Designed miniproteins, single chains, continued (3). Designs and how they scored, part 75

Each design is a single chain, and the fold is of that chain. pLDDT is the mean over its residues in the fold that is shown.

## One batch from the design tools (miniprotein)

Design m10754
Fold by ESMFold2-Fast:
Structure m10754 (fold): chain A 84 residues (1-84)
Amino acid sequence: REEERAFLEEVAAKYAPQEDEAIRNRDINKLKEIAEQVAKELRERGYPELAEKVLKDNITPSVLVLWLAVERAVERERERRRKR
């Protein structure tokens, strides 16, 4: 899971400049193209479930990484409450 996240962060960083430009220009077609490229890389690396989520929700890599970060932060807080 941590290896999966590290790879996602790497992919997000790779596409961040293109994603930022597309968002500034409100270029939805470019955002879809980026999502398709990210999904392809995720499938090739062995993360087909994440690739499917990117395509289904049309989530850009930065949004996907943020979503995973929020979910993990919530899980960590729940674990901390159990131990404290």
Scores: mean pLDDT 66

Design m10755
Fold by ESMFold2-Fast:
Structure m10755 (fold): chain A 74 residues (1-74)
Amino acid sequence: SAARRAAVDEVTRLYEENPEFSKKVGAGLLVAMFERGIIQDVASLRGLTIEQLKQVPGMGEEEARVFLDAVRAA
């Protein structure tokens, strides 16, 4: 969908513009998040919680915090 594509494009921009984000949050974790359906659009991306992120296999607390900091700074 267009809404999901907008969320993918936003995450890709954050990944390219934030070296700490790309360093600590691997591409595999981003794929797993989208496949679990916790990111449907830009609004759901901005509304993510650390507890939702920690449910993703391979996502630790540090990775979740770095992800949320990057999303909230945008």
Scores: mean pLDDT 76

Design m10756
Fold by ESMFold2-Fast:
Formats: sequence, C-alpha cells, structure tokens
Structure m10756 (fold): chain A 87 residues (1-87)
Amino acid sequence: SVEEKLEKIRELLKKKNVSEETIEEIINFLKLAIKKYGEIVLDLALHFLELLPDSKKITLEDIADHLKTVLKIPDEELEKLIEEAKK
C-alpha cells in the first residue's frame, strides 16, 4: 500500500540520519508526485534509497533529481513540486 511504502521510506531516511523536518518535506514531495505520476514514484524512491550508503547525506533535491531523471519530469514542474513540498 501507499502508506506502507511511505513508512518504509521514513525508516530508511531515519537510518541515514536525515532530520525529521527534511523527512516530512520528502514525504510531502512524494505525495504530490504520486498525484501526477502514480505509485511508481514510491518504488523509485525506495530503490534509490536502498542503493545509497547510510553515510551519504540525503536531501530533498537528491530524491527529486532521481525522479526527474527516471520519469522525465520538466524542470518547471519539478521546481513547483519542491516549492509546494517545503510549505
């Protein structure tokens, strides 16, 4: 389910020492991206996070850039999604 995948993403981000504020921004971004691109967004985020070492500092921009590359998201749309996620 969407809820189970979002919780797994939260757990992975916590293991990578990402702050709670940044985790909530990332979760908000993913929820917005799901509305446009579907649940595949969560599978891509999970796979990306599982491949990265725990020592790698993860930002919202790292996840956004990965999704942009795979899903071919236009720059203007990505910037709008990032801005909405940080509100």
Scores: mean pLDDT 85

Design m10757
Fold by ESMFold2-Fast:
Structure m10757 (fold): chain A 55 residues (1-55)
Amino acid sequence: RPSIEEVKEFVERMIKEGKMTDPELQKELAAMMSQLSPEEQQEVKRYMIELMSAQ
């Protein structure tokens, strides 16, 4: 089971490497997110928005 920190790191790498549209990475991210609580999923989504806004 991934930690919220591991999922945040994975998202950061996807954004930094420009791989947000990679279907395999999107599938892996979805699988990781499904293992998180709804609150943790919301935190990761907020983090994604912040990183994308700061690019």
Scores: mean pLDDT 78

Design m10758
Fold by ESMFold2-Fast:
Structure m10758 (fold): chain A 64 residues (1-64)
Amino acid sequence: SALKERIIEHAKELAIKYAKEKLGAYEVEVKQIDENTLEVTAKTEKGTYYGKLDLKEKTFTWEE
């Protein structure tokens, strides 16, 4: 739905902002891996970090 698409778009924008500000990422990719989960790949000079964004709970966690 249009509303779900807007939520996903906004969540992607927030994830990119956090990765750049928190990790100093020079490249950020966001992919939907589940109906309620987005995977964030942040490339930094220290290496690649993976995070998950829960669209239902609006929480963001880093895996590495």
Scores: mean pLDDT 76

Design m10759
Fold by ESMFold2-Fast:
Structure m10759 (fold): chain A 61 residues (1-61)
Amino acid sequence: PTQDASNNQMIDRRVYFVRSQDQVDQMRSQGIRSVVIVDDDDSIRFGTRSLTGLGIEVVVV
């Protein structure tokens, strides 16, 4: 019973929808390092860019 495939350090289980600077500020304040964001509109993309600029790992699907 050894670890099979425990190499999960890329994406956190949390999924956040970011569309404004307010959300970005809250996320950085909480110390979030990785997020998964669903990019459906240009407004959402704005949030992902801000998070990436803060050095947070962002995955846009």
Scores: mean pLDDT 52

Design m10760
Fold by ESMFold2-Fast:
Structure m10760 (fold): chain A 66 residues (1-66)
Amino acid sequence: SFADLLVERYGLSPTLAQRIADELERYGDISQQVLDEVVAELNIPASQRTQLMIDLHQLWVEYQKQ
């Protein structure tokens, strides 16, 4: 699943990975609340938040092509 891919690639918790997968499946986007939780879990600098969002969306698009 996409959640499993997020766990493997980023080291995200299964619960947070599943929330990202669910939002992308249902809305095609990630809420600011969920993105904030990812930033906190991965200790991402605020300057890299926008790039993280871009990377997650790109990964979702690539996953959908499979």
Scores: mean pLDDT 85

Design m10761
Fold by ESMFold2-Fast:
Structure m10761 (fold): chain A 103 residues (1-103)
Amino acid sequence: SRPAVLMVLISGSMSKEEVKEIIQILVDHGAEEITVTTSNGEQITVKRSDLTDKKLDEIADLVVSNKETTLNARFATEDQARAAAKEIEEKFPDKAKTLVVPL
C-alpha cells in the first residue's frame, strides 16, 4: 500500500479529552507525524516518538482555543490512514471531517 496523509478538520465544539482521543486514534493507527494548523496561523508538528502526555495536553489546549483546526497526519500506508479516518468519523461525526490524500 502507498503512503498517505490524513487531513482531519475540527470545526465543532470539542472538549480537550475528545481532541486527545482523536490524536490517540491517529497514533494507534500508525501516524508517524502530526502537524496541527489553526485558523489564526499557529502550527505545531509532533513526531510519534515525542508525543508525551504534556505535549498531547498542549496540542489539545491549542485546538480547543480555536474555532477551526486542521490536523495533518502522515502514515506509511493508505490503509492505516483510511482506518484512522473511519474511526474518527464514527466517533465524532458532527465535530470532525476527514480526507485521505494518497502520496
Scores: mean pLDDT 85

Design m10762
Fold by ESMFold2-Fast:
Parts: structure tokens; C-alpha cells; sequence
Structure m10762 (fold): chain A 82 residues (1-82)
């Protein structure tokens, strides 16, 4: 149902915004958590573009944490959605 996908996308947008807020504060662990939640919800909504952007931000957060393996995995997920 389209309303169900719209609701999931709006929830994903909220998590993405929270991720950006925590990233700006330097809380990269919480930023990564919220970007991952956003990406999952965008995928459930069928929003590949939103999911790709969320995974790219997840990779940036993992790089700030020094977790280069998880950053690489997140980027690979984003690239597959292009």
C-alpha cells in the first residue's frame, strides 16, 4: 500500500535527520545507529535513493570511528543501489 510506504519513508527521514544531528555533534556512534535505521526503512519503503544516501552517511560515520571495514561495507551497499 502506498500509504504504508509513505509512512516508512517519513520515519526514515526522521532517523536520517537524527543521524545528521548526532554527526554534527561529533556523536558518530549514535549517528551510525540512526543512519543504519534510516537505510533499512528507506529499503522497506522502496526508496533506493534514500537508502543509498543513508548508507553513504553511515560509511562517513564509521570512518570517523576508525571502523574502515564497516565503512567499506556501507559504501558497497550504497553503490549497489545506484
Amino acid sequence: AEKEKEALRKEADQYYKLGMEYYAQGDYEKAAEYFEKAAELYLKAGDKRGAAYAYEKLAEAYEKLGDYEKAKEAREKAEKLK
Scores: mean pLDDT 88

Design m10763
Fold by ESMFold2-Fast:
Structure m10763 (fold): chain A 115 residues (1-115)
Amino acid sequence: AEEKLAEVRKIAEQIRNSTDADEAIKLLNKATEIALSLKDPDVQEAALGEIVRAGAEAALNLPSREEQDKVIDAIAKAVEKVLSKIYDPEFAKSTANVVKKALQEAVDRRRAAAA
């Protein structure tokens, strides 16, 4: 469990340094699979937090809105998958939608400020 959380943190740093949406999504999916393999719900939630934070940072630094939206969709899917294992599918889907909306609004604010 502890070794797997360390691997998630390592992948999170790779996600933050991603300059391409497809690479970021591939790394997000890999980290999500590791998080899903964790048995302790608190450790799974900690791993998800690392994944969401890294994915959000990567998305904000991508050059196009289309690439940003692709990464945000991947983050939302990761949230839904992990929280469905810890809690229930309805809560997971609701939380994933909240995260997706918050990240889309953050991207919109960042792009408006850069214009």
Scores: mean pLDDT 86

Design m10764
Fold by ESMFold2-Fast:
Structure m10764 (fold): chain A 85 residues (1-85)
Amino acid sequence: MEEEKKKEKEENKKKVKDLLETLKKLKETLKKKGILTKEDEEEFEKLEKKAEELYKNGGSKEEIQKLVNELVALVLRSIGDELDK
């Protein structure tokens, strides 16, 4: 049982680390394209802080999924603003 809990924690940490890397890459990509508003940049920074907290303290699968959903919503919002031009 202890080994299973350790493996789950490691898998969750890897998922959060990958999510943090994805967040940073998406933020930079949107910024380079000139479609990242100041408000959206602040929202990305909030998501980065949440991801860093999950990485440091350990997060559940549900917490990680919620963060992924928030990221997807933010990206779609940022892209939607560009498509309305």
Scores: mean pLDDT 76

Design m10765
Fold by ESMFold2-Fast:
Structure m10765 (fold): chain A 87 residues (1-87)
Amino acid sequence: MLEEIEKILKTKSKQEIVQALLDIYREAVKTGKFSEEEINILKEAAQKVMAAKTRDEAVKAFIELFKKLSEEQQKWVLEKIKNWKPG
């Protein structure tokens, strides 16, 4: 999973990584299936990715968030990022 998500993120710009994570965070909040702790992890990661000055820093912040999630939530995020397109 880590190798796969990193490979996908490396195909995206910093702006696309930020937008994808914000869209994933908003969807996670709307589903009601995530715990308060998991929602807070996603929120913290979104803030760190937005504060990143380079694409590599944004990728690193996204991967750090991803490692904090359960295996089930990691699979969900990976599915969302695979199918994510700029709107």
Scores: mean pLDDT 79

Design m10766
Fold by ESMFold2-Fast:
Structure m10766 (fold): chain A 100 residues (1-100)
Amino acid sequence: MSPMEKALQKQIEEKPDAGLYAGLGRVYFMEGRYEEAIEYYEKALKIKPSADFYTNLGRGYFELGKYEEALEYYEKALKIDPENEEAKTNLEKVKKKLAE
């Protein structure tokens, strides 16, 4: 277990918040543990809906090959923040995969 993962887990035990859950989701995503990343981004969204958390969920589903779910989450991100460049770029990547 990484030092960052341990530190984030300890903070969550003391005071859970959306940023700490999203931070742990990012750690799992960087480790290629996409199912765990999705779980923690979903926990973050339950506390605070945000375009960034929807974008990160879309990325997790994309890496798992679940392109229809990825599309849905990028569209939700753009409904919150229509100017989100990461969501726009990743939405186009998903559309390309679904057209294959």
Scores: mean pLDDT 84

Design m10767
Fold by ESMFold2-Fast:
Structure m10767 (fold): chain A 86 residues (1-86)
Amino acid sequence: DLAARLTEEYIEAIENGRSPSTVYSSSDFTLEQIRALAAALRARSAELLALPDPRQQAIGESLAALADLYEEIAQERERRLQQQLS
């Protein structure tokens, strides 16, 4: 699953002090893939935030921020698509 694979790659990037935003361009994905990725990031974030480890919680917060970003990207892409059909 692409969304699950990318979520784990983002966790690895964050743990190694790399910016997750430099790993992949959102333009490389379909709207459905962006939505799936946002959902996967949100689910994994919730799992990490439930753990008693502050390091895991910090990673979870970073994934939640990425989920918010991809949700906004999906919304903007949908709006632009609707404008092109008008």
Scores: mean pLDDT 77

Design m10768
Fold by ESMFold2-Fast:
Structure m10768 (fold): chain A 74 residues (1-74)
Amino acid sequence: ELEEAIERAIRDGREVARRAGMPELIPEIEELLRRLGEAMLAGAPQEEIQRLAEEAERLLREAVEAARARGVRL
């Protein structure tokens, strides 16, 4: 179920940002993942879906790298 997958992704993204010590990223991660889900549900062009997915992946990668630099286990 797409809605369930989106909800899980948002929850996981929030957890990563929180553990990285960057809770300020939570609204940005939530917004991008929600937009990705909306685009997928609306049948948006694959290019748009891919762009949103890449943006979300970039934010999560930055949070993970920040956590590693601080010695935080995710």
Scores: mean pLDDT 74

Design m10769
Fold by ESMFold2-Fast:
Structure m10769 (fold): chain A 65 residues (1-65)
Amino acid sequence: AEKTLNVYREKAAKELKLNESEIEIKFAPKDTPFPEIVSYLRGVPGAKVLEDVANNQYVFVRPKE
């Protein structure tokens, strides 16, 4: 949901010390394969994977480009 996106964008911006406009967010199911998670984390400096327990999903956050 848009509200959830805004919450995670703000949180990611604070953690990464970037502007919200510089943050890319992707939702992924809880059953996302482990190799995909590892690839995301290793492919981009500052990438993080968070858990959205309320919606039973992962939240992938990273700096844009």
Scores: mean pLDDT 71

Design m10770
Fold by ESMFold2-Fast:
Structure m10770 (fold): chain A 60 residues (1-60)
Amino acid sequence: SDAEQSAQLLELTRELLDAIANGDKKAVEEVIQRLETLKSQSTNPGLKEALDSIIAFAEK
């Protein structure tokens, strides 16, 4: 459901911020892969846009 996918997005965003704060490049790459997987499973265009923005932020 969209609510479940939104909850996953929030949790993955928290994990991403923790990985960045720790300088853990491997953990950042793993979270990016999980964000890409969530994007591939989503049919909600707003959620896909949010995921794209977060992935782009993580890749900088």
Scores: mean pLDDT 83

Design m10771
Fold by ESMFold2-Fast:
Structure m10771 (fold): chain A 60 residues (1-60)
Amino acid sequence: MKKYVIEMPSIEKAIAAALRIIGDFPEAKVTLEGLTLTVEGPDTEELRKWVEELKEESAK
């Protein structure tokens, strides 16, 4: 299991991201605390790439 922590720019984006990850990676556990999104799932390239893309989008 790999754990990723992502700081989201807004609550709306955080909720949208959480719902999307649940759909795309049903084995992942998603926790939202304020604007901090924590994703725990298999250590796969697909999940890592998805998290990196989300971080890049959040930084803009």
Scores: mean pLDDT 79

Design m10772
Fold by ESMFold2-Fast:
Structure m10772 (fold): chain A 77 residues (1-77)
Amino acid sequence: MIDEGEVRLALARMIAGVALASSKPMSVEEAARLLAKAVGADAQYVRDVLLGKAPPPADPVIAEAVEAIREALEKQK
């Protein structure tokens, strides 16, 4: 009943939450790997999107997940 995209977005939001709760800041590389695994995307592409080197993905669920992780990384500063 829950859309698969909603599940992937929930996983990405949980990864962002873990990053924010971590005693050590999460690197962009680590965040990209975890997000790519959660949403089924290429880790290098996700990393480049998080660094602003690639456009956000056309899939709105993946795009929202990427933005959630990017926001979490900014809050770690």
Scores: mean pLDDT 67

Design m10773
Fold by ESMFold2-Fast:
Structure m10773 (fold): chain A 97 residues (1-97)
Amino acid sequence: ADEYRFKGNEAYNKGDYDTAIEYYEKALELDPTDVLALVNLGRAYFKKGDLEKALEAYQRAVELAPDNFLAQAGLADVYRAMGKTEEAERWEAKARA
């Protein structure tokens, strides 16, 4: 899983979000519990404007790691982009705790 997540990070840093998503999905095929791959997948979908898939990835990350700051912050960003201000504020508060 680490090799694919690393390749995904390289693609993400170059702004190639489609390639980043492909590699993060391959990492998750090998390890469905890779919280970092889920967080990075959510971030890549968010950059593409696919808010629904970003939400799914971040929700899976918080289900596996409820106190993960990056996953909580990611949920807040997605809810805010969707216009769900109350949900965004709740997740922002959790991420600050």
Scores: mean pLDDT 86

Design m10774
Fold by ESMFold2-Fast:
Structure m10774 (fold): chain A 82 residues (1-82)
Amino acid sequence: MSEKIVKAAEEAIKQKEEIKKELVSLGVPEEKAKEAVEKLVELLKELAEAAKKGDWKKVEEYMKKIAEVQQEIKKLIEEAQA
């Protein structure tokens, strides 16, 4: 399980530029897309480190924070398409 979390986080980090481009293509302003993606990447790095250390409490905390950022991104997309 921990190895899968680390790999998933690292793969998501590698896709940061593609995610930003996708958000911009959906109408999200470039600066807001950049900020959201950078925030997500930082949390993914912290998640990977916590998972590598077996710190499951921190893994859960970072997963919750990542979900919050994903919700912020969803709102940005909804606002761009409104």
Scores: mean pLDDT 80

Design m10775
Fold by ESMFold2-Fast:
Structure m10775 (fold): chain A 64 residues (1-64)
Amino acid sequence: SLVDRIQTLVDADGRVDFNDVVALINSSDLSDQQKQAMIRDLNTLVVDGTVDVNDVVAILNRYS
């Protein structure tokens, strides 16, 4: 699943690089509309180019 792939990208601080998350979402079989909505919501939570993994998982579960 996307969640399992995201877990492999988590750094020591429990965060994931935003560009890596975007790349994984874009590689998925989700609709373009779902991908855009998830990326938009994730972008509001970016700090220094990264997002908290719990926020990523919550957003992925909201749209999939």
Scores: mean pLDDT 84

Design m10776
Fold by ESMFold2-Fast:
Structure m10776 (fold): chain A 69 residues (1-69)
Amino acid sequence: SHMDELVENLRKLAEEYRKLAEKYRKIGEELSQGTVEQRDLATQYYDLAMNFEKLAEELEKIADELRKL
């Protein structure tokens, strides 16, 4: 059904956002060991990672709500 496909697509998108969050966290962690400028940049990558984690969580909640309909 269209609903099942939508739910699956939302979950796949959430999974992609979680992968992006993990990649950005790793970049931030690597930069955190560097110069002052690199450590400042690390905070921006951590913020990006946090935002993608929140987006993934929201998409999973939407998918769960749609599955209950």
Scores: mean pLDDT 89

Design m10777
Fold by ESMFold2-Fast:
Structure m10777 (fold): chain A 75 residues (1-75)
Amino acid sequence: MDRELAEEVLRKAEELVSKNATVDEIAQVLQDLARAAGAEVSPEAARFIAQKLVDKYGPKGAAEVLRRAAERLLG
């Protein structure tokens, strides 16, 4: 696990929760989250997952899912 990248992801996800994040912004943070966890996710797969999260939870809810995932990765 890349702890420094996971901490950056947590910070970015917290910013996205406070803003009206785009699907592309959520997808980029999701890619960084996957890398921090030691996984590879293509830009296309990240955008697909980000779109589904936004469709289900809204932009703020999608960002909150990423924030919680980053917290779990660090804790």
Scores: mean pLDDT 84

Design m10778
Fold by ESMFold2-Fast:
Structure m10778 (fold): chain A 93 residues (1-93)
Amino acid sequence: MFDEKAEELEKKAEEYIKKGKEAEEKGDYKEAALYYIRAAGYYLEAALLSTDEKKKEELFEKAREAARKAAELAEKLEDPEESFRLTLAAGAV
């Protein structure tokens, strides 16, 4: 039951990673950062629901990587307030 939900959440995270990459290609760094933050959130939820310790560790690592990418993109924003808000959201992971 929990592992099935974790797998579904991992797939959602992967979808948001793809959307983030697409937004980056268009130069839409704000949307890209938001997609990566959503992906990090889904990976974190999947990790918390996973009963496999190795899978849990893998999902936490993916969540951190997505959050790191979001923070990197936030630095490219021209709006300092928006950049700060996105960096805080990324730092929550």
Scores: mean pLDDT 77

Design m10779
Fold by ESMFold2-Fast:
Structure m10779 (fold): chain A 52 residues (1-52)
Amino acid sequence: MIEEEALKLFAEGKSLQEIIDEIVARYGKDLTPEEINELEKKVKELFEKYKK
């Protein structure tokens, strides 16, 4: 699940940009630019939620 992968990378101390790049590289290869943008938005929302 994308959320689990993003949270794992966040827990490892990676930056938001590094997490986005990794998720897009793993899951974005067959997606449209619009779908990639939605993945990026989802990762940013998870990052903001755990920034508290």
Scores: mean pLDDT 75

Design m10780
Fold by ESMFold2-Fast:
Structure m10780 (fold): chain A 56 residues (1-56)
Amino acid sequence: SDDLIKRGTELYNKSVKLDKESVKAEKNGDTDMAKKLRDESKKLREESERLFMEAV
């Protein structure tokens, strides 16, 4: 389904953005924020993968 691919792509893009923010937070010494953002990114990545698997 095109809708599943679109939603999966949106979640994937959000996960990439959060991962980059996590790296910046880690460089700034905000380890707790970096961990939070990384965990959030991972959740979005897993959800994106589920949607792509459903689409095929």
Scores: mean pLDDT 85

Design m10781
Fold by ESMFold2-Fast:
Structure m10781 (fold): chain A 107 residues (1-107)
Amino acid sequence: SKKEEAIELVKEFGEYVKILLEKAYKQIELGEDIEKVKKDLEETLKGAIESLMKNLSKYLSKETVEKIKKVIEETIKEIIENLEKWSLEELKKKVEEATKEIIEIIE
């Protein structure tokens, strides 16, 4: 179904975000500038979000896509703001919680 295809895209996006967080965390541990890591992560995620929204629009109503976009943008903002304060596992848990919320919006 169209909803099942949308759910798969959301799950794949969540896994991609977790991979980017692992990379960002490693860069910080290696002594990279935290503000540069945050900026690079934000720019990468912004492009990925735009691609996801375009793909979801093939399967979901505009209203549903806008609700999903809001959850993703709020979650990413919180993750970026807490990148140095939270553990990698806490950041990944936030992604998993947002993924579940988005799946409930689609269902």
Scores: mean pLDDT 89

Design m10782
Fold by ESMFold2-Fast:
Structure m10782 (fold): chain A 75 residues (1-75)
Amino acid sequence: AGLPAPRTPEAEAYYLMGLMYRKSGKLEEAIEAYEKALELDPEFGQAWYELGLVYEEMGKLEEAKKYFEKAKELT
């Protein structure tokens, strides 16, 4: 089970910020950070997956499903 690692240090930094915000319950900030990571690396499957998890945690299950499908395409 391997979603690809980030290709740029900046994308990785935003991805890690997203993880920290999500753990802190700051779901809006987590979304912004993951979106920034994806602006820098649109093929960053792990960031798509984590964005799906944030939307799932917010109860937006249809949105979460779309992000999970995107992550699968990039695996």
Scores: mean pLDDT 81

Design m10783
Fold by ESMFold2-Fast:
Formats: sequence, structure tokens, C-alpha cells
Structure m10783 (fold): chain A 74 residues (1-74)
Amino acid sequence: MSREELEEELRAFGEEMVQQAPEIDKARAKSPVRARALETLAAFGLGILYDDPEKRIEAAKKAGASPELIEAVK
């Protein structure tokens, strides 16, 4: 895998995690362990997609993220 291919893969992953933020809140009601795992993945993905903390927070809020996820992306 080239560096460009890796950067595109990581960007796609970050975009997918932004879309999964509402699913994290839903998962919390069924399994706290799964919710925490999804929050970690979403925070990681947002960090890849946005190097600016303000943009990460805005993206998380727009996606309907929990307060815990918003704290994780700071």
C-alpha cells in the first residue's frame, strides 16, 4: 500500500466514523462496552479527517454525538 492509498483509506475511515456518531448513542443503551469502542473509533476517525479540534467538535455535534464523544475529540 502506497502512502497516498493509506491516506485515502484513513480519510474514508474518518468520514465513516463521523456518520456513525448517532449510532454510538444508540449502542450505549444496549452495551456500554460496545458504545465505548465505537466512541474510541469515532474519535480516532475524526482525528484523521480533521487536524483542527474545532472542526472535529463541530462534526461530532452535527452527527449527534454524545457529550462523551465530544470530549474525546477535543
Scores: mean pLDDT 62

Design m10784
Fold by ESMFold2-Fast:
Structure m10784 (fold): chain A 57 residues (1-57)
Amino acid sequence: DKALEEAKKLAKEAVDALINNDKEAFDKAVEKINAIKDEEAKELAKKTVYELSLEAA
């Protein structure tokens, strides 16, 4: 599923930016996630960011 793969990619970009304290890159990734029209893919991206941020802690 192309939309789900893009969602996972954007979630990884957001988490990588968060780990590196790159606020500009994080904001851009979040903007792209919010622009996802497929609600299931958007929710998957949000959930992935949340889960990976917990692993980084």
Scores: mean pLDDT 77

Design m10785
Fold by ESMFold2-Fast:
Structure m10785 (fold): chain A 84 residues (1-84)
Amino acid sequence: ADVTAPLTPEERARVEEARKWADETIKKGDELMEQGKYDEAIKLYREALDELHRLAETLSPRAQAEVTMLIIRLAVGLLAAEKA
């Protein structure tokens, strides 16, 4: 039921900051990949995933659902970097 509840202003702000940060992280990871800096991209994505997992543990189920989508996006980025 909580996953359909509206986010509090504080949760919305944290999710929006996490989304912006995840987008910037993916952009940086892509740039590192283009430069052949695969180890740096892997480290960047691993650290980003750890941060999002920690954030998710502090949030309501509704906010966790939003952060889980960001975790999936970063996990795909990590996989791409590891396969390069």
Scores: mean pLDDT 80

Design m10786
Fold by ESMFold2-Fast:
Structure m10786 (fold): chain A 79 residues (1-79)
Amino acid sequence: MISKEELWKEVDEALAIMYGYLIARIDDPEEVKEMVERLAKTLPKEFVKLALETGIQMARELGREDVAKVLEEYLKELE
């Protein structure tokens, strides 16, 4: 049976992935930047990194290279 601690870790990872998908679907690249900056101020670095990596992958699958490049720039700042 899943422990409380294990469940919360899975929830955090799922939320990071969800944020990545959401960011990749934002139509305005300037809104993408604002969203990422807000996430970086609010969430742990590992959570933000996972969200950005997911967002980059999804943005490319959607053919949104402009969004993918913005997310790659932020991911480099977190290295």
Scores: mean pLDDT 77

Design m10787
Fold by ESMFold2-Fast:
Order: sequence, then structure tokens, then C-alpha cells
Structure m10787 (fold): chain A 62 residues (1-62)
Amino acid sequence: MYKVTALKDYEAKTEDELSLKKGEVLEAEDIKWVDEENIEITLKDTGEKYIIPRDVIEVEEL
């Protein structure tokens, strides 16, 4: 399980992306590297998968 913290505001470009506000904290069941710039997270509460740019978040393993 992972703690995902938004380092800055981000607006989703597609339905597969998640919009974030700076300082927002999410719990992810899993994370997966999609490419060099993007991470796929699986949200703990819903099990839904979203893509987030690596440079807008900080990830901590719980």
C-alpha cells in the first residue's frame, strides 16, 4: 500500500488521468510504472486505476 501526495495542482487531460490539488493525499493499493513520465495507481477505496505524471506526486510505501 502506498501514500500518494500531490506536489502541485494537476488537471486530468483524459478520462484515464486523475485531477489533483496541491497537498492532496490519496491511498493507493498498488502502483505501476507505465513509462518514464507516468505512474498508474490503483486507488484503495474504489480499486479504480488512474495515470498520473511522476513529477506532480510524491509516493511513500506504507
Scores: mean pLDDT 81

Design m10788
Fold by ESMFold2-Fast:
Structure m10788 (fold): chain A 57 residues (1-57)
Amino acid sequence: TAERQAALRESLLALQAAGRPIPSAAELARGTGLSVATVRRLRRELAAAGEITFAPR
């Protein structure tokens, strides 16, 4: 849902601000109830916007 997606964005930004590592897509999906594909898309969007540091390799 849009609410869960917004919560994930906020969580990723908070982790980045705290200098904590960004969890894997599978871990984030498990914690949020979102699909792995949705989590991967949101992380990529935030990285492309320069809001988080993420190297998808």
Scores: mean pLDDT 74

Design m10789
Fold by ESMFold2-Fast:
Structure m10789 (fold): chain A 95 residues (1-95)
Amino acid sequence: MPMSHSVRTSMMRVSYRSRRTRFNNWVTNYNNGRVSSGNARNYFRGMTSSNSFHVSYLNTVYNSSSNPVVVNSTRGVRRGFYNFTSTMNNYTTMG
């Protein structure tokens, strides 16, 4: 069932906060040696393929020497952001 823009926007805001917290917790665990570098690379690659909006943020955090990638159009960003949010919620609620 397709969702309205209003519903998608609300879900993006809530899920962005939740996803940012989970990402920051994951980064903290990585910096404390609780996550392997291989798992870190896989996490980053997953984000790159599903959310162009998050790629710029991840390039800054994961690879400080890398320039941020160009963010796709608002329409592409919204679609990727929604799909990524659903995927992240599934992974983080099962862990």
Scores: mean pLDDT 44

